# Ledger of designs, part 102: designed miniproteins, single chains, continued (2)

Each design is a single chain, and the fold is of that chain. pLDDT is the mean over its residues in the fold that is shown.

## One batch from the design tools (miniprotein)

Design m7550
Fold by ESMFold2-Fast:
Parts: structure tokens; C-alpha cells; sequence
Structure m7550 (fold): chain A 89 residues (1-89)
């Protein structure tokens, strides 16, 4: 695994942790709730990190066929997206 992919994985784990901490009473999040929480986290990031996170989450959201998703399911989809990115290089 390249350093760049590892940094993206760590960044995305941090993003998901912040979302979970803000929604501790929820087992799942809707697509709308996810977009709202993402927007809040992106404000705290640099422009470069915000662009990377936005792109990755766009791919994850496109793969979501359900209206609601758990943080665990999001982590699984994230791993798939990151693996695809790693395979291109």
C-alpha cells in the first residue's frame, strides 16, 4: 500500500469517526444526513484534503443503493474504493 493511499485511509477514518461522534444515538445515516455531516467535516479540512474526501465520498455514495447506511458499511465501501484507487497505480 502506497503512503498516499494510507494517508487517505487515515483521513477517511477520521472523517467517519467525527460523523459517528456527532450521531452516537444513530445506528444508520441517510444519504442526506451523510451529505450534511460531510459538509461540516469538509469545512475543517484544507482545500486539498476536502477535495480528496469529497471525491472519495462521491464514489462511496454512488455505490450506495440503500437510503440508509451504517458507519460499518461506509468503512467497507471506503475500503473497496481505496483498493480500486490503489489498483490504478
Amino acid sequence: VEEEVKKLEELMKKVLKKIKERNPDKSTLSKEELREELAKVLEELSQEDANRVGMIMGMVLDRLKKEEVSIEELEELLKEVLEEIAQVR
Scores: mean pLDDT 75

Design m7551
Fold by ESMFold2-Fast:
Structure m7551 (fold): chain A 71 residues (1-71)
Amino acid sequence: YSREEIIAYAKRLLLEGLSDEEISRRLMLEFEVPREEVPAILEEARAEPRPPPERPPPRMAGVLELEEAVL
């Protein structure tokens, strides 16, 4: 996953009011981010006051092949 996606995720957790410790654990578990990277990610998340681009639903990509499940 891109660092920007991880930062957006951390920002969501900050907005939820989670502690740095909880955010660190989730980042390490979800994205296997080393603890050393976590403070930098949190700082960047706090520096980005804009809302993350996760509001719109995913593009309609699951409507191509309905009967082709097994290759």
Scores: mean pLDDT 66

Design m7552
Fold by ESMFold2-Fast:
Structure m7552 (fold): chain A 69 residues (1-69)
Amino acid sequence: EKQKEIERLRQEAAEHRAKAKASEFTYNSLAKYSKDPEEKQKYLNKGKEDAATHRARAEQLEAEARSLE
């Protein structure tokens, strides 16, 4: 039971890590193609915020998995 729970938590953490990378890539691409400096900064900020949120969730899940070991 604990082994499967640890595996599930680590898989969810990996998914959040992937989402953080995807979010950064998407918003950085939008920023790169934006000609308005204000819009460019808005996309860069959004990418950082979304990535930070997903990484924070991944770290929580990883910590929870370690607590079950």
Scores: mean pLDDT 84

Design m7553
Fold by ESMFold2-Fast:
Structure m7553 (fold): chain A 87 residues (1-87)
Amino acid sequence: KASESLRQSGQQGIDYGRRLIEIAKENLKKGNKEAAKAAIDGALSSAQGVLDTGKQLEELGDKEGGQELRQQAQEIIEEAEEVKKEL
């Protein structure tokens, strides 16, 4: 149950981070650089939290779940850094 709760929390963090990247891209298209930067900072913060959650899952013995979350978080970080280059 603890590992299930962490997997759910991590997935919510991934979904939130991806949503913030979408918000950032839309704000960049509108010329709202300040709003885009805030959204990217939020996405990076969310992804860092998911990396920590993935590590906790690995420590609890859910190595596959932890690796999956860490991989998805890294993808968000990479996408956020690419969008940040447009700022």
Scores: mean pLDDT 87

Design m7554
Fold by ESMFold2-Fast:
Structure m7554 (fold): chain A 66 residues (1-66)
Amino acid sequence: MEEEFKKAKSVTLEGVTLDNVKKARIAEKLNIPVTVKSKYETGLDGLTNEFGKLIKEIVDSLKNVK
């Protein structure tokens, strides 16, 4: 984990958990910026991804029909 953080320019964490706190502490030691997303923000990202998949399915369907 620590060596992976050294290679990263930034770190994004999902919610505030003990595991994420440890990761944030490691990132701070390496002076890597950390972004923490709330459960609500994570849910919004998921919804956006589902919308993206829906668009892809529509495009693929259009290609298949025509």
Scores: mean pLDDT 58

Design m7555
Fold by ESMFold2-Fast:
Structure m7555 (fold): chain A 94 residues (1-94)
Amino acid sequence: MRVEEAARKGAEEYERASSVISNSGMALSIALSKGVEYGVNELGLSRGAAADASLAGILRREAESLKNAGINDETYETLTKSAEEALRRAREEE
């Protein structure tokens, strides 16, 4: 439960950063930092669990954006698989 909430926060912060920052790497960095702070300070997760959960949410958001654009190729599959693996790691560290 806490892990899924951290993932949701990571996705939300990435959407927020991406709306004002054109550099995807910078938007990702800001979203991860904000997601980790929330996961650790508000949800009581370890820094590792908070980071993996935040990353999972961001990757799931990117996969949904690709799917909505009609892109169901190897990039979509890679993002979905990476998100699932990050969420699994976060749950194991909780």
Scores: mean pLDDT 80

Design m7556
Fold by ESMFold2-Fast:
Parts: C-alpha cells; sequence; structure tokens
Structure m7556 (fold): chain A 100 residues (1-100)
C-alpha cells in the first residue's frame, strides 16, 4: 500500500540520518528533514485530507525545495542532492503505480 511504502521510506531516511550524524551532519539533517516531510504527508493521507497523488506532489515539491536550499548553502554536494532527488522520484512513481 501507499501508507506502507511511505512508512518504510521514513524508516530508511531516519536510519540513514542516524548513520550520517557524526560523519556528515548536513546530510543527516537533509535525511531527517526529508523524513519529517514524508511523515507530515503520510499523516494527512491517513486522515483523508490528501489523496495519494496529492501527497506525492507535496512531498516532491517540499524535498526539491529543501535540497535546492541546502545545495545553494553549500551544505551538500551535487552528487548527494542527485541521490536524494532520484530516491524521491522513485517514491513518486511507486505512489502513482499503487494509486492506479
Amino acid sequence: SVEELLEEAIELLRDAAEKAKEVRPALSELYEQAAKILEEQLEKLKAGELSPVEAAEKFRREVEELVRKMLEAGKITEEEAEEVLEYFEYLVKKVEELAA
């Protein structure tokens, strides 16, 4: 289900944040903030406030903005930005497939 997909993604991002915490604090911050974005949209989805596709559009936009701001601030590399954006593109596609 979309809910299970997003719950797994939140856990993966929080695990990645914890692992990065002492080595790359800025990358840990990115993963933790991305997890919070997903958690907020998941709660709205569970409450019936958003459709799966609306939730996907919202977390995509918020993560793209987060990544852009962190890249502009020099906190993350272009490769780190690309990896996170590719993961979220994958999540959006999976939400669309499961919502069909």
Scores: mean pLDDT 88

Design m7557
Fold by ESMFold2-Fast:
Structure m7557 (fold): chain A 102 residues (1-102)
Amino acid sequence: DFDEAAAQADLEKFIQSYQLSPELQAAVREAFEAGVTIGMLALVYHSIKHQEDEERVEEVLRELARRQAIGRVGPDNPEAREELERRILEALERFRELLLSL
């Protein structure tokens, strides 16, 4: 039930609403292609801007990444799930580093 056009429209709305720089736009597009959801991107953005509990935010992001990976590859392919989880978390960390450098 994935609507690619609707998902891309939501991504563009996120970029516009958050007034992201070209560097951040590139990072969020790469993260989205890696399987990161807009909700995860928003959580990282708000956690940095509001100095929320880093350990709690990381725990939530790991659980969300795991659920996203299971949803994409299913529970019967642990290697593909672990690889997708890793790519999602790496993309989120790149986005976080860029936000911290601004």
Scores: mean pLDDT 78

Design m7558
Fold by ESMFold2-Fast:
Structure m7558 (fold): chain A 70 residues (1-70)
Amino acid sequence: SRLEEAERRVEEIVERLLQEYKAGKISYDEALQRAFEETHRLAREYGLSRGEMLRLVQRVQDRFDEAKAA
C-alpha cells in the first residue's frame, strides 16, 4: 500500500540521517529537523491523510529518541 511504501522510505531517510549524525557530519537537531521535513514532503507526495502523516512523524521521533538514549 502507499502507507507501507511511505513507511519504508521514512525508515531509509531516518537511517541515512542518523548515520550522518553518528559520523559527526550534522548535529542531532539538524538531522531530526531534516527527517521531519523529508517525512512531511513524502506524506504529501504519497497523498497520505493527516493521521497517516502523524503516524510517520511519531515513527521518526521514536527512532531519534532511541538513538539519543544510546
Scores: mean pLDDT 87

Design m7559
Fold by ESMFold2-Fast:
Structure m7559 (fold): chain A 98 residues (1-98)
Amino acid sequence: SPADLIEQTMLRFSERMAEAIRLAEAGAPVEEIIELIREAVEEVIKALPQLAERFEELLRRLEEGLRTASPEERVALLREFTKEVSLLLHDELERAEA
């Protein structure tokens, strides 16, 4: 069902973002973190193509922030991004279950 697809997408996104945060906390190269986030966002867009432009804008801003940020600031940016995307996914899940 559409709801099941969104729930699975939310779970996979959360897992990928948790990995990105762990990499940032470990001081991994920023490009490695960005590639993981791009893959996570691409999967979200495939599930919710109607929100592609919104997710692409959020990703662009995050990528710019991550490249100029300190390691500590990168963790904060990733947590904020995860929260913003998760709220959008929850809104879509509620619509699919209505």
Scores: mean pLDDT 86

Design m7560
Fold by ESMFold2-Fast:
Structure m7560 (fold): chain A 87 residues (1-87)
Amino acid sequence: LEERRRRLIELLRRGIEAVRARDEEGFLRVLAEVQELIAELEALGTPEALALARKAAEAVEALIRAAQTGDEAELERAERLVREIEE
């Protein structure tokens, strides 16, 4: 679980950077990798893995909204969710 948490944090941080840089291709690659990791966590099915998958999904939603709208508040929400995952 810790290895998957660490990978998730790294991917979400790369997603934030891609949104800030307006790198659509980089963002889509990160999005695909995060979605695969969410599926792996859901398949694992433990309460800890499901909680991590839920936080990851919320962070992805915030990043997608930030990318679509340019809303800094959504990007800041994604950053807060990454910090919660770092626990």
Scores: mean pLDDT 83

Design m7561
Fold by ESMFold2-Fast:
Structure m7561 (fold): chain A 91 residues (1-91)
Amino acid sequence: MIRKLPFDKEEAKRILETAFKELLETMREEKLPEEEIEEVEKTFKEFLENEAPLEEWYEWLDELEKKYADNPKITMAIGVVELALAVVGIL
């Protein structure tokens, strides 16, 4: 039986998916084109499915922050996803 483990993949996935869902909703509220939102969602799903290393996640999120630097709500939401990644990397 899987019990209290620092590397519980199911918990890590749920934490990341929750933070990312909030990011997508923020992007929609800020009226970004649906094509841009779908591209961001596609990359997130590919990273989850391929179990991308944390370094690739952080590089991608840094690029997103630069792309949306003019929108403080979106950059803040990206920061929440980065925090979630840090938490799951510890857990």
Scores: mean pLDDT 76

Design m7562
Fold by ESMFold2-Fast:
Formats: C-alpha cells, structure tokens, sequence
Structure m7562 (fold): chain A 72 residues (1-72)
C-alpha cells in the first residue's frame, strides 16, 4: 500500500474539504452561505466520528476549507 492508515485518513479528510468547497462554490451560494454549508457538513461529520485522530484531521480540513472560502 502506498499510504499508511494515518496518511489515508488525512488524505480522505483533505479530499472531503476539497469536495465541500467545490460543491459550495458550484451551487451559486453567497459567500456566507458557502461558509455555512462547509461548517455544517464538517460539524455533522466530526460529531459522528469515533476516531479521535480522524477528528483532528477533519478539524484541520474544516479550518483550511473555511479559510480558503474567506480568502476569495
């Protein structure tokens, strides 16, 4: 396998961020609605996640995605 389990989990969290940001931008939402969409998606996912390490990756991905939306 090219990725360790930890690297795979991190990559999956970053992919989730990229997908959420792309989906928000593609729907014609306002900047506030785009941020709210990404926040809601990640908060829901974090609340359901049982792996503390995956929660850390999701939190980092969420912050990165929101920062990206705010920068544009």
Amino acid sequence: MLLTEKELNEAMAELAAAVAVTAAKSQGLSPEEQIAFVQAEFDRRIAKEKDPEMVEYLKKAKERAIAELKAE
Scores: mean pLDDT 77

Design m7563
Fold by ESMFold2-Fast:
Structure m7563 (fold): chain A 99 residues (1-99)
Amino acid sequence: MSPEEIEAAAKELEELGKKAAEAFKKDFEEGKKILKEMVELAERLGERYPELRPVAEAIRQGAKDAIEQMEKDPEKGPELVEKGLLALVGLARKYALAL
């Protein structure tokens, strides 16, 4: 895959992740909904762009872990999305730019 295509896909995932993190500060149900949309997009992008498959699986697992942790401590939800999921997207963008 071209680095430009991978970067564009990673930027779209990053935007949804930021939206989810912001939504979790206001409404956990809305945050979970946006996070689910991010996971679904990541899965579709992983199918379309083979280079993103490991990132898509990591985002899916990270989202599941974030939801489970938020049920125990809701205040940690935004931090888990920002530090976990968005960091993985950031690594994918850096990887794409290095190709």
Scores: mean pLDDT 70

Design m7564
Fold by ESMFold2-Fast:
Structure m7564 (fold): chain A 70 residues (1-70)
Amino acid sequence: LDELLEEAKKTEKKLLPVVKQAWQELAAGSFDPEAFTARIDELIAQAKTPLEKKMLEALRRVLLATAAAS
């Protein structure tokens, strides 16, 4: 349980810069879904755990849906 919590915190730290960048791009009206998808796919390819991959895939879906609704 503690190990899973530590992995979740480490994954959050890795995802925070990606979320922050995407949010800034969305706020500025400069969000590029193709470039964002390429960045996320590269991070998914580098992901070491199934949890990290699933979180990156979920993040991609949420941010792309947000951009499409904006």
Scores: mean pLDDT 73

Design m7565
Fold by ESMFold2-Fast:
Structure m7565 (fold): chain A 72 residues (1-72)
Amino acid sequence: MEIRKEILDEAIEKAKKATSEVEKNQIVLDARMRLADRLRKERPDMTPEEIYREVSELTDEIEKKINEIFKK
């Protein structure tokens, strides 16, 4: 999904600039809220269940990518 990809890319760019675990967690939360909000506005054909699945998939992808950035 194009919207999910856009939000994922934005979250990853923010994560590269994050200096703390708190900032990292906030980026994940903001991305989840942003995706749900955009899907509700731009994709009124989607059910709440479909939106929830997209948000869950985004969360998993962000957490994986953030862990790759901050691994030490």
Scores: mean pLDDT 78

Design m7566
Fold by ESMFold2-Fast:
Structure m7566 (fold): chain A 68 residues (1-68)
Amino acid sequence: AAEAQAEAASDRVVDAIEKAYNLTPEQREAVRKAAREGALAHKDQSPQTVLNAAALAAGREVLKLLPE
């Protein structure tokens, strides 16, 4: 299902970010929500586009939480 694919892409992106940054549970939730919303907005596109959208959304959220 497209929604399940979007959530899987979000999970992969969040896992990669968590390995690079020691996020609090609250920060992880914010990043996951951003990644999921980005992925869902493009859920009808190719899997690569969905993954890229999740990564971009998550990255932007990390920059808001960690401005350094």
Scores: mean pLDDT 77

Design m7567
Fold by ESMFold2-Fast:
Structure m7567 (fold): chain A 76 residues (1-76)
Amino acid sequence: MKISKEEFEELAEKVKDLSDAEINRLLQHGSPEEKEAAFAYEVKRALELIRQAIDRLAAMTPEERVAWLKEQRAAA
């Protein structure tokens, strides 16, 4: 894709203060630019959540890890 890291960060910054519902609205009904910005933000947010989950899991005992994964599945 023709997008630099700088452009990706700028797109994510444009929508960072929007709610999850507003981000979903932009992804479904926004202009091409709004969809691109919303998508960039969702990707950045997902990567940050994955990083936080990895860090958290690495600090947990096996029993705590299983309990946390069950909690995440219940929340989904």
Scores: mean pLDDT 73

Design m7568
Fold by ESMFold2-Fast:
Structure m7568 (fold): chain A 96 residues (1-96)
Amino acid sequence: SFEELLERLEKLGKQVVEKVKNPKLAELIDEIIRLLREIGKDPEFRELATRLAKRAIEVLERYLKEGMPEEQLILELDIILGLARIVVGIKKIIKR
């Protein structure tokens, strides 16, 4: 379910933050989760929120299992954050 995906994302995010210890990374992950919760509140946007959550989970899992440069991790998460912000903006226009 979407709720299970958000719980997994939060748990993986905590593991990554614990390992990297970068406050900017913690802020990025927290903001992604916050925006995904906002998007996913609306059933019409649930599938899109689910796809973004799965993408974020994949990035964090890849970092933990295979490793990647911290700069790449931040960039990939920042792209997901940007997409989530665009979706929230679109949702606000459509749901007027």
Scores: mean pLDDT 86

Design m7569
Fold by ESMFold2-Fast:
Structure m7569 (fold): chain A 80 residues (1-80)
Amino acid sequence: SSEDVQRFLELAVRFLSLASPELRPDAQEFARLGVRFARTGDPSDARRALDLLRRLRRHASPEAQAVLDEAIAVIEQILA
């Protein structure tokens, strides 16, 4: 739905704004996938974002893990 697309974009923008220098390249990739998903509705972009965030979670700081967990939950809901 358009609501799900908007929520994906909002999370991508929020993650980018909160990203440390170490997380910035990955936050930019997440934002890129979010923008593309908003334009195309292609679930493959949402799946790639989910895989990226799941990998990042294992290497993120404790503070970043909470934000990543929320983003993962939202994308899982979009893909359900």
Scores: mean pLDDT 77

Design m7570
Fold by ESMFold2-Fast:
Structure m7570 (fold): chain A 57 residues (1-57)
Amino acid sequence: VEELEKEIEKIFEEAKKKYGKTAYLNVRSVYRFYKLLGMPLEKILEEVKKAFEKAAK
């Protein structure tokens, strides 16, 4: 569980470093939204990865 949260945190930092503040805020917003909906961490990680991939475009 803690490992999944660490991976999510790494994606936040990568988004910030590679694409800047807007990408960082976008991936964090996706995380917060799905966490509030009660999604499992594995699914939250997948959604955060999708948001990060979208930020690359």
Scores: mean pLDDT 79

Design m7571
Fold by ESMFold2-Fast:
Structure m7571 (fold): chain A 94 residues (1-94)
Amino acid sequence: SHMVEKALEELKEIIRRIEKTTDDQELLKLVDRMMEIVDWIVENSDDVEAILEALRLVIEGYLIALKKATDKSVILHLIGHILRAIGMMFDLER
């Protein structure tokens, strides 16, 4: 789907922005936006390969953000989102 391909490209753009961001509140907004995009893909696509790619990108972005985050509440939020994304991946493969 063209819309799914566009959503995957948006996830890649957000990862590039996360790599350049130095502000924890901006990191929080970017990682929340990534989860909104993956939730949209899951709700609007039956393409398991596309959903798995979206989850892989989200986990990648979250791990980069986790290495950069300094605020404890932001770190805990990121850990929660990583665990959620990993859980979603395993549920799809079962």
Scores: mean pLDDT 85

Design m7572
Fold by ESMFold2-Fast:
Structure m7572 (fold): chain A 68 residues (1-68)
Amino acid sequence: SALSLAEIRALLEEARRAIEAGDLERAQRLLTLVVIQDPSLAPYLNGGSTAEGMLAGIERALRYLDSR
């Protein structure tokens, strides 16, 4: 079943915290789950595998959700 917008936002914030903690593998798993649950976010989260790229992607995705 698809997650709610609030649940997707929570996953994005959890991925951000994982990156801040240095757990890039966990961040990648969380972002993959977000894309599976809401494929419309894939273009925003396709910023590469670096911490910097993933953080930029999370910021873009959160901004997009704020505009919906």
Scores: mean pLDDT 83

Design m7573
Fold by ESMFold2-Fast:
Structure m7573 (fold): chain A 87 residues (1-87)
Amino acid sequence: MAEEELERFEEEARKKAEEELKEAEEMLKAGMELEEAGESASEIQKEVAERLKKAKSVEEKLEVLREYAEYLIKKAIEQKRKRIEAE
């Protein structure tokens, strides 16, 4: 069933986003910035980088990254849903 496949995909996408958030957290703790990604990134990534620069604490920066990860998960799920519906 399409719903079963979508649920499994959502689980995998969530795990992937969690790994990406962990990497971003390590980069922030290491004093790294997403500034380098901003130059060649999509408009959304540039916006995220700008919000990160405006954030005053690591906790606030992590919250911005969580919102970005949630956006990526939703976008991936929508694309997967359209593919399933097309079949």
Scores: mean pLDDT 64

Design m7574
Fold by ESMFold2-Fast:
Structure m7574 (fold): chain A 79 residues (1-79)
Amino acid sequence: MTATEAGRAGLRAGREGAARARAYLAATDAGELSVPEGVGRALRALGDGIDAGLEGIALARKEGDEEGLRLGEEGLRAG
């Protein structure tokens, strides 16, 4: 996997994690999930995205791939 590919994967994971977190919080607000259950699921979804973004950034920095670094950082901001 190239650093750019890793960065794109991190960006996707961050966006998906953020979307899942928002859905869990919305379900909690609607009374479909308890507060501790909804918050716990949301935090886990965000954590998965953050971890993927950090991995992409680390690989991009190691390889000197500025595009991969940009994509990984965007993934962290999205998550």
Scores: mean pLDDT 73

Design m7575
Fold by ESMFold2-Fast:
Structure m7575 (fold): chain A 73 residues (1-73)
Amino acid sequence: MYAAIVTFPEPLTDEQIEEILEIAKKYGVEATVSADRKTVAIKGEDKEKVEKAAKEIAEKFGGKAGEVIEIKE
């Protein structure tokens, strides 16, 4: 499994979170929003899909996408 973290300077709105979840669904990856609404974790089996989803989310909502990492099983 692969993961990328997207960080935001401002807390995400409910509408932004809904759009982020739709982008994740489009790429077949999971998105989890932090309790402070400033961080989104993107997880998936395909490294390229995780990277593309994280970049699209970061660019659309003014966030910064981190490097894609492999999660140890």
Scores: mean pLDDT 84

Design m7576
Fold by ESMFold2-Fast:
Structure m7576 (fold): chain A 78 residues (1-78)
Amino acid sequence: MLTPEELARLLQEFAKRLIDELGVPLDEASRLVQHLAELIRRHKLTLEEARKIIDTVIEGLKAGDSIENVLAKVEELV
């Protein structure tokens, strides 16, 4: 289970990558960050598992996948 400090940093890094690297709008980035936080909470994900999900989301969006399709793929990883 992530510490509160690890979780906060991970979510901040994810949000930064979505906005700065991919140009995702703030509202959509917030939705993705909240979804990741909920997955970590529900499934008690490790730092390694959470980072794998982040990488899957970022790579999917870079490949031109929709946010909806990326969220569906993320649900399959847990």
Scores: mean pLDDT 81

Design m7577
Fold by ESMFold2-Fast:
Structure m7577 (fold): chain A 65 residues (1-65)
Amino acid sequence: GPVYRVTALHDIESTRPDELSLKKGETVTLTDVSVDRTGNLVGTDVATGRRVVLPGSSVEVEQIG
C-alpha cells in the first residue's frame, strides 16, 4: 500500500509511554493511513509496527511510496 512521510508542525506530546511523541520538524513514516471523524491522522509506523494517532492540523503528510 502507499507509504507516507508525516512531519510534525509543532511538538506533539503523548500522554502514554507506549505512544509516539514527536518534536517540531520530526518525521515518522506511516502505512495504512486514514483520517478519523475528528480529523486525526491514523496510521501504522513502518519502523515499529505501532499504531500512531496524530492531530491532522499538527502534521504535514507527503506520499513517498
Scores: mean pLDDT 80

Design m7578
Fold by ESMFold2-Fast:
Structure m7578 (fold): chain A 93 residues (1-93)
Amino acid sequence: SLAELEAEVARARALIPALAREAAEAIMALPEEEKQKLIEELREVLASTPNPEKRRLIELVIKALESPDLAETEALLREALELLLDARYAKAL
């Protein structure tokens, strides 16, 4: 039912703040060399990605990896997770 799907989405959304914080802390702990390799790989994926929604998601993750600020990285990852959840919800409808 739609109500069951909405409840599942609400439960998933409730996890986003904790997941974004954990991911941001992990990124801050990552060696600079590993961050640069991830950024380069993501830029290659971005160059071959024509879909605007996927491009926005990749751009948010690149910005999160490039940010020296934990709070900014967390906010960018939170936005990325919200976009992923919204895309999954749209496909389920």
Scores: mean pLDDT 83

Design m7579
Fold by ESMFold2-Fast:
Structure m7579 (fold): chain A 95 residues (1-95)
Amino acid sequence: SSLEEILEEIRKLLEEAFRGDRATALAKLEEIIKLLEEGKKKFPEFSEFFDEMIELARETIAALEAAKTGEEEFDALVAFASRFQEIAKKIKEKA
């Protein structure tokens, strides 16, 4: 997979996380982590950005597991999406 294909697949998984229930969101974040680990192996020059996104995804999983309301779940996913877009932009600017 190209760098652009990996980032696009992560974006699609994130959209599925927003559309699904909490269990779906958790499963999609785990899939995102697997894609980020793949990206890190294929594009070691961007490993610091992939590590930042992996940590962000793990923090988001913890936030979802701690969430007591759908609003808290939504806010956690929005925070992830915003930070992911910022990091993805930095990757594209260096690519």
Scores: mean pLDDT 87

Design m7580
Fold by ESMFold2-Fast:
Structure m7580 (fold): chain A 95 residues (1-95)
Amino acid sequence: SMKELLEKFREIAKKRGAPEEEIEVTLKLIELAYKGEKEFEKILALLYELVDEYAKREGLSEEEKEKMYEDAEAYAKKLPESIPAFEKSLLEELK
């Protein structure tokens, strides 16, 4: 189920030392991707938030940030199709 997927992701991400703020945004991305393509605009908005936080932390230029926005849009289009593979990878990692 979606709830089990989100709980497993949170557990793995915390063990790997991911920042809590990035975990929360990523969990929301997974939830929206699980709901399908109708949530595309919301997925894109959350990816832009991750780019903004990363760019601020790393001190990226506006040009570098714009390139990351382009990459985020391409990723958002593929994310719903990636959920079955992502679930399989998480299950294999937990075994």
Scores: mean pLDDT 72

Design m7581
Fold by ESMFold2-Fast:
Structure m7581 (fold): chain A 77 residues (1-77)
Amino acid sequence: MGDVTVTLELVVHTDKGEVKVTVTRTVPVTDVAQALLDGIKQAVELARKQGGTPTSVEGRVTTSDGHEAEVEFPVES
């Protein structure tokens, strides 16, 4: 079973504007979903540290095995 590099190009929408975050993780192919969740959490926390209140996250996910997907998540207070 191989490792896959997951690249998340995320935009965190905040009350102060947009924060662009790129997260790259190498995980076993079975852990891709967890890598997505962890990357989104990291982006939200980074936006909070920059002084904004996150409202949503959107972006693109690419994997080293050639898959692409768009993601969109609301941020709960």
Scores: mean pLDDT 79

Design m7582
Fold by ESMFold2-Fast:
Structure m7582 (fold): chain A 86 residues (1-86)
Amino acid sequence: MISEFEFINAPKEKEKVNEIEKELLKYMEELVAKEQLTGEAVDELYRLLAIEIGKLEKAPEEEWEEKKKEIKEKLEELAKKGEKLK
């Protein structure tokens, strides 16, 4: 029950959620490289991604595509804040 990957352990279509997580993780890593983020800002991005994937897992499949776009936007906003403040 207790697991580091609890957020992606969906009871429905786990494989699709894992694919979305991998895509979002790659997108996040590209933002980290582009904005030259380090330490705290990177940790915040990972935390946001984990939380949002957990929400995606609990959402209906028809919402997954829209939520994926929303998550990308949130990651971009957080990355830009990291760049401006650090």
Scores: mean pLDDT 72

Design m7583
Fold by ESMFold2-Fast:
Structure m7583 (fold): chain A 95 residues (1-95)
Amino acid sequence: VEKLVEKAIEKIEEAKKLAEESLSDEDANKVISKLNALKKALENLDPKAMQYLQDLGDILSSLGTEGKISLDDGLRISEKVLEVGDYITKLLKKL
């Protein structure tokens, strides 16, 4: 369980860095705020982590539709969010 949480947090930190590098400060703060909420939920094994994953998908989709993020940068961040989701799925199988 702890190893899966650590791996998920590692991917969250990678996603935060990508958001800082690819987005305006305002839009990066929206993504990073939700990633920080997801990290805290995972550290506490809070089921709200699932809602925060959905919220992140919605935010990234909105940013892409509005032309505020490139397709390449959006895919890179989305890949990290999907990897977090995979670790959460593995974690749920052990609970």
Scores: mean pLDDT 83

Design m7584
Fold by ESMFold2-Fast:
Structure m7584 (fold): chain A 88 residues (1-88)
Amino acid sequence: MDKKLILRGIGLIIRAIGLELDAELLKKKHPEDKELHEKIERALEEIEKAKKELLRAIKEGDEEKAKEAIKRLEKAIEELERILKEGE
């Protein structure tokens, strides 16, 4: 598998970890905002699914699956960032 693809994937996973922490802090700031919590939980589930798909693809050496998982993870990260910015 391409080393650059692996490094890009790892970088996205690290970024996702930071956003997961920010999401938990925002939920604690707005404990009664059920719609915000549901949006955050859905975005976190999509990130977790994309991370699992990416790690599996890297382990299996499947570059096409890794590329699709990276695109999915990038989209999930962008959606969570949007939710967090709107919730501030």
Scores: mean pLDDT 84

